# Designs tried in a protein design run: designed miniproteins, single chains, continued (3). Part 111

Each design is a single chain, and the fold is of that chain. pLDDT is the mean over its residues in the fold that is shown.

## One batch from the design tools (miniprotein)

Design m11862
Fold by ESMFold2-Fast:
Structure m11862 (fold): chain A 91 residues (1-91)
Amino acid sequence: SLDEQLRQTILEAIDLLYKLGFLTPEQVEELNRLIDSDLDKAREEMIRLLRQAILWVVGQAIRYMLSDPAKARAYTAQLSQLGDLLDKLKS
């Protein structure tokens, strides 16, 4: 179902944001509770969090572009992953 696909995309987004250090374990628990209580609100909150993470990562990629190109490339790879999840949630 569309709700099941949305739920899975939100869970993938939570996992990625946690692995990249954007979420605490407590925030992960709060978001998981939100999925069970209000899926549409969970989607909106994940869009907000992904946008914040993207803006921060863009800033880091720009910051390191000349001083540490390898680190800048790593941030650019994170942008691709975050952007793909944002696009899925906005669909």
Scores: mean pLDDT 89

Design m11863
Fold by ESMFold2-Fast:
Structure m11863 (fold): chain A 86 residues (1-86)
Amino acid sequence: SDLEEAKKLLEEAERKLEEGKKLLEEGKELLKEGKAIEGTGEALRGVGLITEAVLLAKKAIELAEKAGDEELVEKAKEILKEAGAL
């Protein structure tokens, strides 16, 4: 169902957002330590995961709206806000 799929996409989006934010912060700290190659690599991986989380959250909004689940739509929008995409 659209609702079940939306919930799975949100769970995946939350995981990717958390991992992406962690890698981005780790990359930032490595850059401060002068580890330019390592820091850039972690930051790029982090941005990639955050981008994937945004796409998953947008798909979850589409499915949640079709299912009429307003709470799930709001939860997906919170992920977009945390990702800086809203």
Scores: mean pLDDT 88

Design m11864
Fold by ESMFold2-Fast:
Structure m11864 (fold): chain A 75 residues (1-75)
Amino acid sequence: EREEVLARIDEVMARAKELGEKAKDNPELVRKLTVLYVTAGLIKAALESGLVTPEEARRHVDGLQAELDALEKEL
């Protein structure tokens, strides 16, 4: 499950970066996507260093994915 959660974090980060490129003319949306990207990276680092469990990381990723879906609708 750890590898599955890491893959989901990488997917969220990749999507946030892609949406950021598409939203380049919207500074507020780029800022929100950047914060989401950084937050996902912090969760990844915490999971890799054992500071959080895969179950805890999954709950955080679920929240980030929901936020990312909402931000995508702002495009």
Scores: mean pLDDT 85

Design m11865
Fold by ESMFold2-Fast:
Structure m11865 (fold): chain A 70 residues (1-70)
Amino acid sequence: VEVYNNLADVYAKLGNVDGVIESGEEAVRLAPNPGSRQEAASNVLRPARENLPDRDFQRVAHAVGKVLRK
């Protein structure tokens, strides 16, 4: 989980939206419980919000949100 969150942060800083989505989805999917999944999602969405344009952030939020709700 932590490795994928760190990878999502790096991709966000590079502007690689697809990399953020792929790493973020994996971080949330691998989290063992609902609390850990919320934390993983927050750790992906924060650097995405800080580094990506609104349009790209919305793509990340949508993709991560879909995994989080399952």
Scores: mean pLDDT 78

Design m11866
Fold by ESMFold2-Fast:
Structure m11866 (fold): chain A 74 residues (1-74)
Amino acid sequence: MLSYEEARAVVDAVLAELERRYRDASVEEFRRALEETAAAWAEMLRGQVSPEDAERLEKWLRERIKEIVEKHEA
């Protein structure tokens, strides 16, 4: 079972790679890619972490995606 910190580090690395890949993409394309990836990882990680850590990860992920999208729009 993954710790919250380990799961967060994995997801953060994936999101960072998406930022690099989509740096010149439209906000719509980038948001779609982030949302699709986030949904896939949230489902995968639900079985890999405690229920409490899964909730914490989902909240963090939602906030992180919003932050990344806002920075991409700037």
Scores: mean pLDDT 78

Design m11867
Fold by ESMFold2-Fast:
Structure m11867 (fold): chain A 104 residues (1-104)
Amino acid sequence: SEALRRLLELADRLIELGMEVLKVTDDILEAIGVILSAIGIKYELELLEKQGTATREDLIAAAQDLGRLADRIIDLAKKAGNKDLVKKAEALREEVKALLEELE
């Protein structure tokens, strides 16, 4: 599934952004929480890909969860005053939103 592959790529990019935010944030536990949650979503998506059992509802749920994690990264980047990370996180959030609109 193209949508499943795009969600996996978005999860990887969200993990990378979470790791970048972790370097600049004072809210270490929140950043770690976002990273671990994104890793969990990636693991579930990889399992669905291996089984060939991904439903549209599974993909919608994953997109919604990734969108919420992107919002949390945006908040962390804003609090850290890192405008470049805010822009990267907002761009990722828009890509998640576009994919979610395609799935709905």
Scores: mean pLDDT 90

Design m11868
Fold by ESMFold2-Fast:
Structure m11868 (fold): chain A 98 residues (1-98)
Amino acid sequence: HMGPIYFVSVTLYDASKEQIEKFKEEARRLAKEVGGLGIYKEFDSGKLVFRTPSLEVARRLAERLIELAKELGFEKVDVTVIRETPSGAELVERRRYS
C-alpha cells in the first residue's frame, strides 16, 4: 500500500491461558471487522500484535480491544499504537487500564 503500516500491540497481564485464548479469538474477529490487515505476531505470554492500514483503523482497533478486555474481566491491559517508518517504528499512542 502507499501509506505507513500501523501496528497495534496488546499486552494482557495476570491472565489464565484460557482467558488469553478467548481474547485472541475475539480480537481476530474485531480486527477483521474494523478493517485490519491481520495478525503480525502472537506470543504465549499474552502479547498480540496486529497490522492496520491507517491510524484511524489502528485507533478503532485499540479502542475495541480495551473494551473486549474489560468485557472478559481482565484487570490490567496495555495497548500501544506504533507507526511504521523507513528507519523503524514510532510510538503514536498508548492506552492502559488497571
Scores: mean pLDDT 80

Design m11869
Fold by ESMFold2-Fast:
Structure m11869 (fold): chain A 108 residues (1-108)
Amino acid sequence: SAKREEILELVRELAEKAGLPKEVQEELLENTERILEELSSKVGEETALELLLAHTRLQKALLEGDVSQELIDAFEAEVRRALRLLGFPEAEIEAALAELRAAVAAAL
């Protein structure tokens, strides 16, 4: 999957830019693949890939100090989609997204 390859490359870039040791970088890649497998089992492969791709793109932009509202909106949309597929009620989804917006704002 092209999206899976892009996610793994973004995670590697993030770990390298953060100055993490190679052993920790390899553990992060293994954890990323495990997270993707777990999410895919719960929300389907395409939703899991889109969510993790939007997340890793946003994390890279945060690290580089170049965050756009489009990246934030894209990540929120994928989180909303995943939570709906997991069966969360709309009130809990909106509460989770409000917490997410606060966390992103604090990281800017």
Scores: mean pLDDT 86

Design m11870
Fold by ESMFold2-Fast:
Structure m11870 (fold): chain A 83 residues (1-83)
Amino acid sequence: SKLQEVLKRMEEILKPKEEELEKIEDEEELYEKLIEILKENKDEDGVKYLEALKSLKPYAEDGSPEAQEKGRELQKEVLEEFE
């Protein structure tokens, strides 16, 4: 699975930065730092995956049917992109 390969490469890039990442208490700041590190390491697939996950969070937290439908569509697009 392409998704498994993306996740393994992200793990290899991020593991040496684990101590730096543990200091980040805000989830949004953590996502931005993860994306920054992946960009510095030219991991385009990892950046795309995390940016997609970050974009889904507002729809998952919004209780409206419209937001839930949009979040589901974006999640499907992310899964199809990497499978």
Scores: mean pLDDT 74

Design m11871
Fold by ESMFold2-Fast:
Structure m11871 (fold): chain A 55 residues (1-55)
Amino acid sequence: AQAPSPIEQALRAKAEELGNEEALAHVDAAVASTDPQARQDHLEKAALAIGEAEG
């Protein structure tokens, strides 16, 4: 398994700051994914959840 990318680390930090459990779950799922398509899908869902939480 590869280490988390800078974008995954940034999204996780933001999700933790906002207390957004949905975004945290998606970042964790992305990091655990070995399939690039699944990883990308989870990161997009994390970013969407963060965006909704910010307004």
Scores: mean pLDDT 79

Design m11872
Fold by ESMFold2-Fast:
Structure m11872 (fold): chain A 73 residues (1-73)
Amino acid sequence: MSWEEIDRDTAEVLLLIEAVMTRKLTSPEEKEAGLERIAQIIKRLNITDEEVIRRVAELMGVSEETLREKLGL
């Protein structure tokens, strides 16, 4: 699946769903893989909105700082 082939609004909804799913992962390896996947999606969509980034971090159950570090911010 290519994120560039999905409507931006749909991609943002899927991003929030993946954030929630990542929080439900039980193994440290799966959580790290999920965090990397989320960060890659945010970068591809060029999401710079602080409120969206904060919401994604909250839904994943990680700190906003952790997500920002993965984004290179």
Scores: mean pLDDT 71

Design m11873
Fold by ESMFold2-Fast:
Formats: sequence, structure tokens, C-alpha cells
Structure m11873 (fold): chain A 63 residues (1-63)
Amino acid sequence: SAEAIALTAEDLKALAPNRPLSDVLTAGGQALLRSVGIDPALKSSELTDEQFRRLAEALAARH
């Protein structure tokens, strides 16, 4: 869970942008994506600006 906490929306965008997020995230990271309405099967390059903003807001709520 500490690894999921260390990720920002920008870090996720920098991770292997042509791979599904489910391949690079822990189960906790995948659950976070689902909680903000993002499919973990999406690649980071496929995320919209609104999806990145929602993810950033969810990450900020943990800090």
C-alpha cells in the first residue's frame, strides 16, 4: 500500500504509457482507479485530462 501512496497522477502518466495500468499497479492502486471511475485496463496514455484530475483529487484526499 505504501507504493500506491507514493504515486501521483504524473507518475502514473510516466509509467509504461502503452501498457494497461493493471499491469503496473498494485491491487490498492487498481482499487483507487476504480473508486474514481477509471478502468484499470486502460493505458496511462488513454486517460483523459478529467480522469487525471479525478485521480489527483483522490490521491490528495489521502494526504
Scores: mean pLDDT 65

Design m11874
Fold by ESMFold2-Fast:
Structure m11874 (fold): chain A 58 residues (1-58)
Amino acid sequence: SPLEEEIKKIIENSNLSEKEKEEIFKVLEELLSDPSTPEEAIALRVIGLIEDEELKRQ
């Protein structure tokens, strides 16, 4: 879906390390494996994980 591709681009364009991106991609794959999870909820969860990782570097 268009939102799935946008989420993947957000992960790829983040200032996270390759390992951190891999861990977030694993969470994305797990969320996508459940068809009952709304795509908007997946997007919010992934963005939150990226923000949390960036904040931990302070």
Scores: mean pLDDT 78

Design m11875
Fold by ESMFold2-Fast:
Structure m11875 (fold): chain A 65 residues (1-65)
Amino acid sequence: SKEAAEAAALGFLNAEKEKASDEGLKEAVKNGVEKFGEEGLKEALKIAKEMGLSDEVVEKLESYA
């Protein structure tokens, strides 16, 4: 759902704010795919980018998907 994708997007933004490790970002992507599927993860990353997630972190998360 859009609400689930938005919640996942907020999680990615929080991970950037907390300066999560690469392992932490990889685990977040794995959990996202397990909960929302690949398409749900893509939607969440799109929302996160629109909400201000940095291009560097978006690129890392996309590489882990």
Scores: mean pLDDT 78

Design m11876
Fold by ESMFold2-Fast:
Structure m11876 (fold): chain A 92 residues (1-92)
Amino acid sequence: SLSQALQNAIQQLNNTIRTQPSDFDRIRRIVQRVYAITAAILRANASSADYAQRRAQMDQIVNQITDAIDSQDFARFIQLVNQFVQFANQVA
């Protein structure tokens, strides 16, 4: 199910940021997976207005994660990834 897939992706993301926090490419790939599954759940369950708003919030967080990686701001990167996980968990 999408809910189970999301839970598995979040667990993988949390484990990776804990054990391999400098593996930005791996973390980015998992973030993209969490994003895709979360967007699919939102599309299925939310109103069009709520979907658009929450999608925009996810896009903002993911863009900030990209900026943190590009600026090599490790502390900001981890904080933003944790914020994204909290957002995804609220949708699950």
Scores: mean pLDDT 84

Design m11877
Fold by ESMFold2-Fast:
Structure m11877 (fold): chain A 88 residues (1-88)
Amino acid sequence: SEKEKLAKEVIEKVRKELEELRKEVRKLLEQGKPEEAEELLRQAEKSLPAVEAALAAAGGEDSPETKEAIEEVRNTLKELREEVEKAK
């Protein structure tokens, strides 16, 4: 269905954005720029409620795929936060 296609597209877009965020944060940390890495992460963390709402709207809040994608976002941001804090 069109709804199922849109849900997959939103999930794939979010996953690609998370991977790029992970790469850029880690690149900044490797360059000795933890303050720049933290600012990039902070912007992503502020966007979390909107991203979760978009995933829920696209896939349905009770969808296992949607719940998995939301957990992936939350876990990735927590992982990057720990990496940033360790670099300070």
Scores: mean pLDDT 84

Design m11878
Fold by ESMFold2-Fast:
Structure m11878 (fold): chain A 65 residues (1-65)
Amino acid sequence: MKELIEKMVLEGLRAFIEASGGKLEEKGDTLVLTFEGVSEVKAEIGKVWAEKLAKMLGKKLEIKY
């Protein structure tokens, strides 16, 4: 079973996204990721992780700059 591992991975992804300078908010069935004053390279990396997180949670992803 992957339930415990999945929970740990989700926590790690959230922490990594926030460490990249992105603000992550959950709004119903949607994850909203906002980047303000972050380099394009860091934003691209955070976007990849956010897409993976949204897919694992079965939610839609919105990205704001």
Scores: mean pLDDT 74

Design m11879
Fold by ESMFold2-Fast:
Structure m11879 (fold): chain A 94 residues (1-94)
Amino acid sequence: GLPEFTFPLTELEKKTLLIMLKHTPLIAQAGMFLDLLRDDDALVQFVKAVIEGGLVSELKEMINSLPRALREAFLDRLSEVDPELYKEFQRLTS
């Protein structure tokens, strides 16, 4: 299962997210992104948590290490589900 986040993020949730983005093995990363693609609410909440935590660069690095098909599926799904959140993510990664 994906972790649950509250908004505004607690300090513990921010630290957990940082550890997840920096220290999750590649095979577990792929599984996490596949789970996000199956749950639009989890996908949106995860990206919002990353933005609120100031961890957009860490998420971009993780996404860039994913297989191309999974990276493209994640970005396409985010743009379909929440276009404004996708624009904010793209703005912060530029």
Scores: mean pLDDT 80

Design m11880
Fold by ESMFold2-Fast:
Structure m11880 (fold): chain A 69 residues (1-69)
Amino acid sequence: SMLREQMIKELQTIAKLSKSQAEEVLSLPSWQQMANKIIDLLEKQGVSPLEAVYKTGEVLQRIQELRRK
């Protein structure tokens, strides 16, 4: 769907995730599980813990905004 494609693009742009990683994140049932997965993936990319938390917060806020339309 267009909404799913937009959420994937936000994850790719802000968190630098691959399409498959973004789809894995979006398959998770809770915001906390999505957040934990994004942080783990960012840390594996060499992003600092502080930067990982900030980027995760930004991308999840944008996904929440998209889902509430």
Scores: mean pLDDT 86

Design m11881
Fold by ESMFold2-Fast:
Structure m11881 (fold): chain A 89 residues (1-89)
Amino acid sequence: MKELLQKDIEALKKALPEYIKELEEYVKEGYIPVTKATGYAIFAIGAEITIELAEESGAASEEEIEELRKKVEELRRLLKEAVEAEKKK
């Protein structure tokens, strides 16, 4: 289990910056397709679960856990901004 979680953590370290960059682009455009928004939301949930399991099992350092949580929060913030772009007042 620990080895599998370590691989998942490395995958998250690679994927999170890429998805954050994609979301920043959608925020700039003021539009995000519903299917894309749903995909990022599901990814964020999976990431949070993986991070929690890694913390509980000791599969990642405390510093890595904190950095990953901050990245997931950034992703969630950008997703909210992109989704709200069409609903702007």
Scores: mean pLDDT 81

Design m11882
Fold by ESMFold2-Fast:
Structure m11882 (fold): chain A 63 residues (1-63)
Amino acid sequence: MAEELAGLPLEDISALLDQALADGDQERIDTVLEALAIRVGTSVEGIRAAIAQSREDARRRLP
C-alpha cells in the first residue's frame, strides 16, 4: 500500500519506481508515485510535474 511505502527512505522508494518502470508495471508505478506524494507532502500531479521538469532540464543539456 502507498502509505506503507511512504515510510521507506526516499532512496528505496526511488529504487522501487525505477524497477516498476523497467518492468512496465503500471499498478506498481502508480502506487510508488502515491507513496512519493505522501512522503514529500504533495500530490501525485506535483511529483509528475517535478519528473517532467527534470527531463526538460536534461534535454536542454544535450549538444
Scores: mean pLDDT 72

Design m11883
Fold by ESMFold2-Fast:
Structure m11883 (fold): chain A 65 residues (1-65)
Amino acid sequence: MLTAEELRERMEEIVERAEAGELSGDEAGLKIAGLYAQGVADGVSEEEAKRIAEEAGRRLRELGL
């Protein structure tokens, strides 16, 4: 079961892997979307999960991904 803290940490890991060139922007985006869905299913509020996902997406855009 994902907590909001675990959701944030896993999304940050995806961003770090994309920055390292291990994931394309499309692959990172799909992983973030799947992780968002799992977090909401596990009981993270939609509002909190959305904020976490938007922050990860913002960081990917800053990397040009």
Scores: mean pLDDT 84

Design m11884
Fold by ESMFold2-Fast:
Formats: sequence, C-alpha cells, structure tokens
Structure m11884 (fold): chain A 86 residues (1-86)
Amino acid sequence: ATVKITFKDGKVYEVEVPEEVTGGELARAVREAGATGVQAMSVANALAAAGVAPAERVTAREAAEAIARGGKEHPDLTLVVGAEVL
C-alpha cells in the first residue's frame, strides 16, 4: 500500500509499505524517503498518541487514520499533520 504523510513543515512523503504495518516500519519508510530522523520518529509517536502501540501491526489504512488522529489530537507529541492511503 502507498501511504502519504504530511508534516508540519509542509513536506509530504509517499511511502510504499506492506498491507499490514507497524509504527516502526512506517517510521523507517519515511526516513528512507528523505524525512528527518525526528520526523520519522514522530510518525511512530502519532500512532502511540492515537492508542496504537509502536510495535502493534495494523493495516496501512488503520495506521494512516490513527496517525492523522494522533497528529490532530496531540500536536505537541508529533510533527505529523495528516496521513492517508493512496
């Protein structure tokens, strides 16, 4: 699945991930796509803030929805402002 992640600095990354993914796997994928280490870690933090443990395996769609919610509800814990599955 392709996940599009938008950060507070306006940068957008599209990353190819398996159908089921962990926060750690998503963080690695966005870092490989050119995000900073802090931005990549904030993806896992957004999932955790939304109640999904970083090592918990969820669908790419569920991960994107949880990251978007985590970023909206806890803007102090993450640099992510949006996420969606393409």
Scores: mean pLDDT 80

Design m11885
Fold by ESMFold2-Fast:
Structure m11885 (fold): chain A 100 residues (1-100)
Amino acid sequence: SKELIEKYLKELEEALKTLSPGEVLRIFYKILEDASKKLSKEEVVELARRMAELVAKRLSKEELRRIVELLEKALETNDFSETLREGIEEFIRELRKAIA
């Protein structure tokens, strides 16, 4: 649902105004988990890409690098569903473009 994707993006955008990078990651995981139950895999990946664009506009390159490091470690140490894994991988891919 396009409306549900826009709702999640607005929630993240408001959070980005006041939260630390670690708190942003917590909100990201919560949104992605909720979305994985309500959206197709393709829509979850699109949501992750668009969330990465919002995060990249708000955070410094050093903060983005730290987020990428934490997410890559999370992918190695946690047993995520295929949909969550693909969403996290797309998020990392987009953030890496912003720090290049």
Scores: mean pLDDT 85

Design m11886
Fold by ESMFold2-Fast:
Structure m11886 (fold): chain A 89 residues (1-89)
Amino acid sequence: PVDIDQGIRALRKMGVSDAAVDYIKSLDKKIQVLVINAVDTYQMRYGIPVTEKDVKLIVKSIKDALKRGMSGTAAVDIAVQTLLDARKQ
């Protein structure tokens, strides 16, 4: 289980903007945990800074995956892939 406060502090240290952090804080706790995991996974794998626009895309992808009955782990994997695919353009 992710400590949300610790996760948010880690994102700030990685250079995520205050606007992006405030957006994450406005979400339901279950969505916050998955978004933090997706951002951390993306930055750890690719070393690319995540923007507020990227966070909004991750949130949309996670919500859509959960609405389709996917697990939290699968939702995170789809969100990371969705952001990677968006960056190829």
Scores: mean pLDDT 81

Design m11887
Fold by ESMFold2-Fast:
Structure m11887 (fold): chain A 75 residues (1-75)
Amino acid sequence: PVPEAVEVSEEERELARKVYESLSGLLPQSLVDQLLAEHPEEDILRALENVARELREAPSLETAREIILRALGQL
């Protein structure tokens, strides 16, 4: 079941989840370990969902990493 009205589309939620599952490949392991130790999975997923549109529109992997780091840094 999905909510009727949300800012984030199902495609953006799926993208956020894929990014979350791939964090250790995108970011340094030490940063990933710290994030997972200090923040619950649901908070990390919400942060990624909030920037999923920017991630989808990112012109490069480097830009995508910057967006991810910024979003997770706000936790």
Scores: mean pLDDT 75

Design m11888
Fold by ESMFold2-Fast:
Structure m11888 (fold): chain A 83 residues (1-83)
Amino acid sequence: PSQAEIDQGVKELERASILASLKGKVSDEVAEKIRELLEQSRKYEELGKRYKEKGDEELAKKYYEKSEKLRKEADELYEKAVK
């Protein structure tokens, strides 16, 4: 399989692990929102990697920053929901 297919499989396993860890701690609606934010963060991280591979360092940084922001939003949503 391609590297992209392998990376997708790893991301699916990580997603399942996250959802399992959230089960019973937050509502299903909140768990889905956290999952969506983390999935979007990973998509931006992949975009950053692709632009870096093509030599576009500025676009790579922009997408890495977007990925980090979404990860922070997921963390804040989790903290607010469990406390």
Scores: mean pLDDT 76

Design m11889
Fold by ESMFold2-Fast:
Structure m11889 (fold): chain A 60 residues (1-60)
Amino acid sequence: MSLEEIALEIYRAMHGEDPAMEAQLRADLAKMSPEEQRKVVEYLADVARRRGVEVPEIPE
């Protein structure tokens, strides 16, 4: 599973299905380096955990 897919799953779990916002997030992530994408995923996962939302496993 890619970091982009994980970020989208976390976003969808927190905010629900929003195709326009998902498209924007996907476009933004595609412009990022793998290091930047990982930082975004870690940030989203931390926020989701604090809100009591389940997060998928983040691969190395």
Scores: mean pLDDT 77

Design m11890
Fold by ESMFold2-Fast:
Structure m11890 (fold): chain A 79 residues (1-79)
Amino acid sequence: MVEENKKNIEKYFEDLRKEIEKTVSPEVAEQVKKLLDEMKKKFIDAVEKGIDALRQAANDFVEQLKKIEEELKKILDSL
């Protein structure tokens, strides 16, 4: 089960990275990819450590998504 969950997480972040590359500018894509790589590592580690670590990783991911939203808003304002 843990191995399968790790593969699902890796695939999810890989698919998300590909969508980001299609949707946003290269500058935004570079920053978002770095955040996605960090979040992927946290989720993979959390799956091994148990449910509390997974909850923390999920909360951290939501916070990073808010930072991405803020960065995208700045880019839109600059247009």
Scores: mean pLDDT 71

Design m11891
Fold by ESMFold2-Fast:
Structure m11891 (fold): chain A 93 residues (1-93)
Amino acid sequence: MSMTEEERRAFLRERIEALDEREREAVRVLARAGVEAAETGDRRAAAERAAREMARLHGEDVDAILADVAASEDADLDAFVAEGLLLAELLAE
């Protein structure tokens, strides 16, 4: 069964409440990137900034993650912005 927007919001709220502080920082990175992309209109720059910050938080290879962002299609970036904005709304509650 496909999740409704309300079911997805409820699911994400429960997950956010269960997160430790490091995991919450990762969620804040994604939320900030969604807001930044909406404000600037530059979805790729926002995604690249989030990718760099996430790589640093998790000790991952930043070049590999940036390559994934560079390979992203417009639909992938639209989904990324939509999810970031939803996370920002939930964190503001």
Scores: mean pLDDT 75

Design m11892
Fold by ESMFold2-Fast:
Structure m11892 (fold): chain A 100 residues (1-100)
Amino acid sequence: APLPGPSLEEFFEVDREVVEKLKELFDEINEVFQKYRDGEISPEEAIEKLKELQKKIEEKMEELIAETKDPRKRAIMEQIRRLILKTIERIIEDLKKKAA
């Protein structure tokens, strides 16, 4: 479907910027997965930690979007935010299915 929107180049540039700004939170998510896979934490504990990190990502994205004056860049950031949050939600749902 032809949607008026940013170019793929603009999207990937903004995506890289967002990933750099969220690097610490993504590293924490990876640590939770590693601990879960290594059997150090339960699925329930992993879900709790991921929900906390999801909240921190929402707060950080809200700050980044609020600081962004370019409407086009802001729209791309909102799209990236939605994708990240949906990805975390999917992972939480998969963990819930494995818990029982």
Scores: mean pLDDT 81

Design m11893
Fold by ESMFold2-Fast:
Structure m11893 (fold): chain A 55 residues (1-55)
Amino acid sequence: MEERQRLAEEITELVRARLEEAGLDSSGLEVEVPADTTVEELQEQLDAMLRAQAR
């Protein structure tokens, strides 16, 4: 798949995992990535979330 779509998928899964770990309901969560978000910005978001998760 496209790099942008791949990163959006990974970010969505990490958001779901973090909500579930915090005891929040993620069942209705859908993360939408704006069309003007670059691959670089998505990569930075993913990296930041992975660092937070790797506590």
Scores: mean pLDDT 67

Design m11894
Fold by ESMFold2-Fast:
Structure m11894 (fold): chain A 91 residues (1-91)
Amino acid sequence: KLSKPLKEFLKLIEEFKKKLKSEVEITEEEVEGFLTRAKELFEKLKSEEDKKLFLEALEELYEEIKKSDRVSEKNKELFEKFVEEIKKKLE
């Protein structure tokens, strides 16, 4: 069973993917808001299984972001740094 923080994170991923398809441009403010909330949700995860699923979903979103013309190079770097931060926290 997925934990409540993980379910909330997966919903955030779905909402961000929707923005990637519908908005003309993803703003730095939208990216910062997503990353701040994602970090809060990660800190609430208790199991290694949930943390692994979090990273897998985050990496999948990052692959879509890298291919998107709607996200600036600066914002792509912010996502890359966050992915690397989460990877380092998983031992």
Scores: mean pLDDT 84

Design m11895
Fold by ESMFold2-Fast:
Structure m11895 (fold): chain A 62 residues (1-62)
Amino acid sequence: SKAEKFEKLIKKLAETYGVEVEIEVKGDKFTITVPESTPEEFLELIEAIGKELGLEVKIIRK
């Protein structure tokens, strides 16, 4: 499914950027929790890919 593809892609990108992510999925809605120090490039990539897949992405920084 698109959701499974997106989740795997987030995990691979997180490993590449050295970012610890928490992912919550509810249907087509993804809540992604990341450290405040997370690079903006990582967040921009995740949001762009999610939008292209027709998924809602919510980013929480803590």
Scores: mean pLDDT 83

Design m11896
Fold by ESMFold2-Fast:
Structure m11896 (fold): chain A 65 residues (1-65)
Amino acid sequence: DIDIAVAVLGLSTLRTAYGVDADIEVEDGRIVVRIRERSPAAEEFVKLAEEIAKKTGIELEIEYL
């Protein structure tokens, strides 16, 4: 699915730019983000991830480890 591929690329780029320790997985047409830190950078990353999900219509699940 091209929309999932675009969303994953956007999320991976943001993860790298903000230096967030997180895994990005695709499961059953949805994106699961597992975050191993609680930081201002992680909070901003989550806000931007939710915006990407809203724009692409892809279901997003955030999990803090």
Scores: mean pLDDT 82

Design m11897
Fold by ESMFold2-Fast:
Structure m11897 (fold): chain A 93 residues (1-93)
Amino acid sequence: SAEELLKKAKELAEKAVKLLEEGDIEGAVENIRGFTRTVVEGLELVGASVTRQIAVRLRGIGIEFDIEWGKLSAEELRAILEEAIRELEELLK
């Protein structure tokens, strides 16, 4: 269901943010990979336009496959993921 996909995307993004705060870059990347896959492949995420744009951008820069932060800092990644979390929270109300 759309609600299950929204909840899963939010949980993955929240876990990625926590792992970035803890300095666990490998764990953060695994959760970002799960987040982008859930969002990009989840056709029922109607209204999650900001979250979808974020997921497409993160896949486009190769964040799922390359842990080199030369394209985005950990702080920029956290801010981007927090923006997606905010939209997902509003859609789950």
Scores: mean pLDDT 76

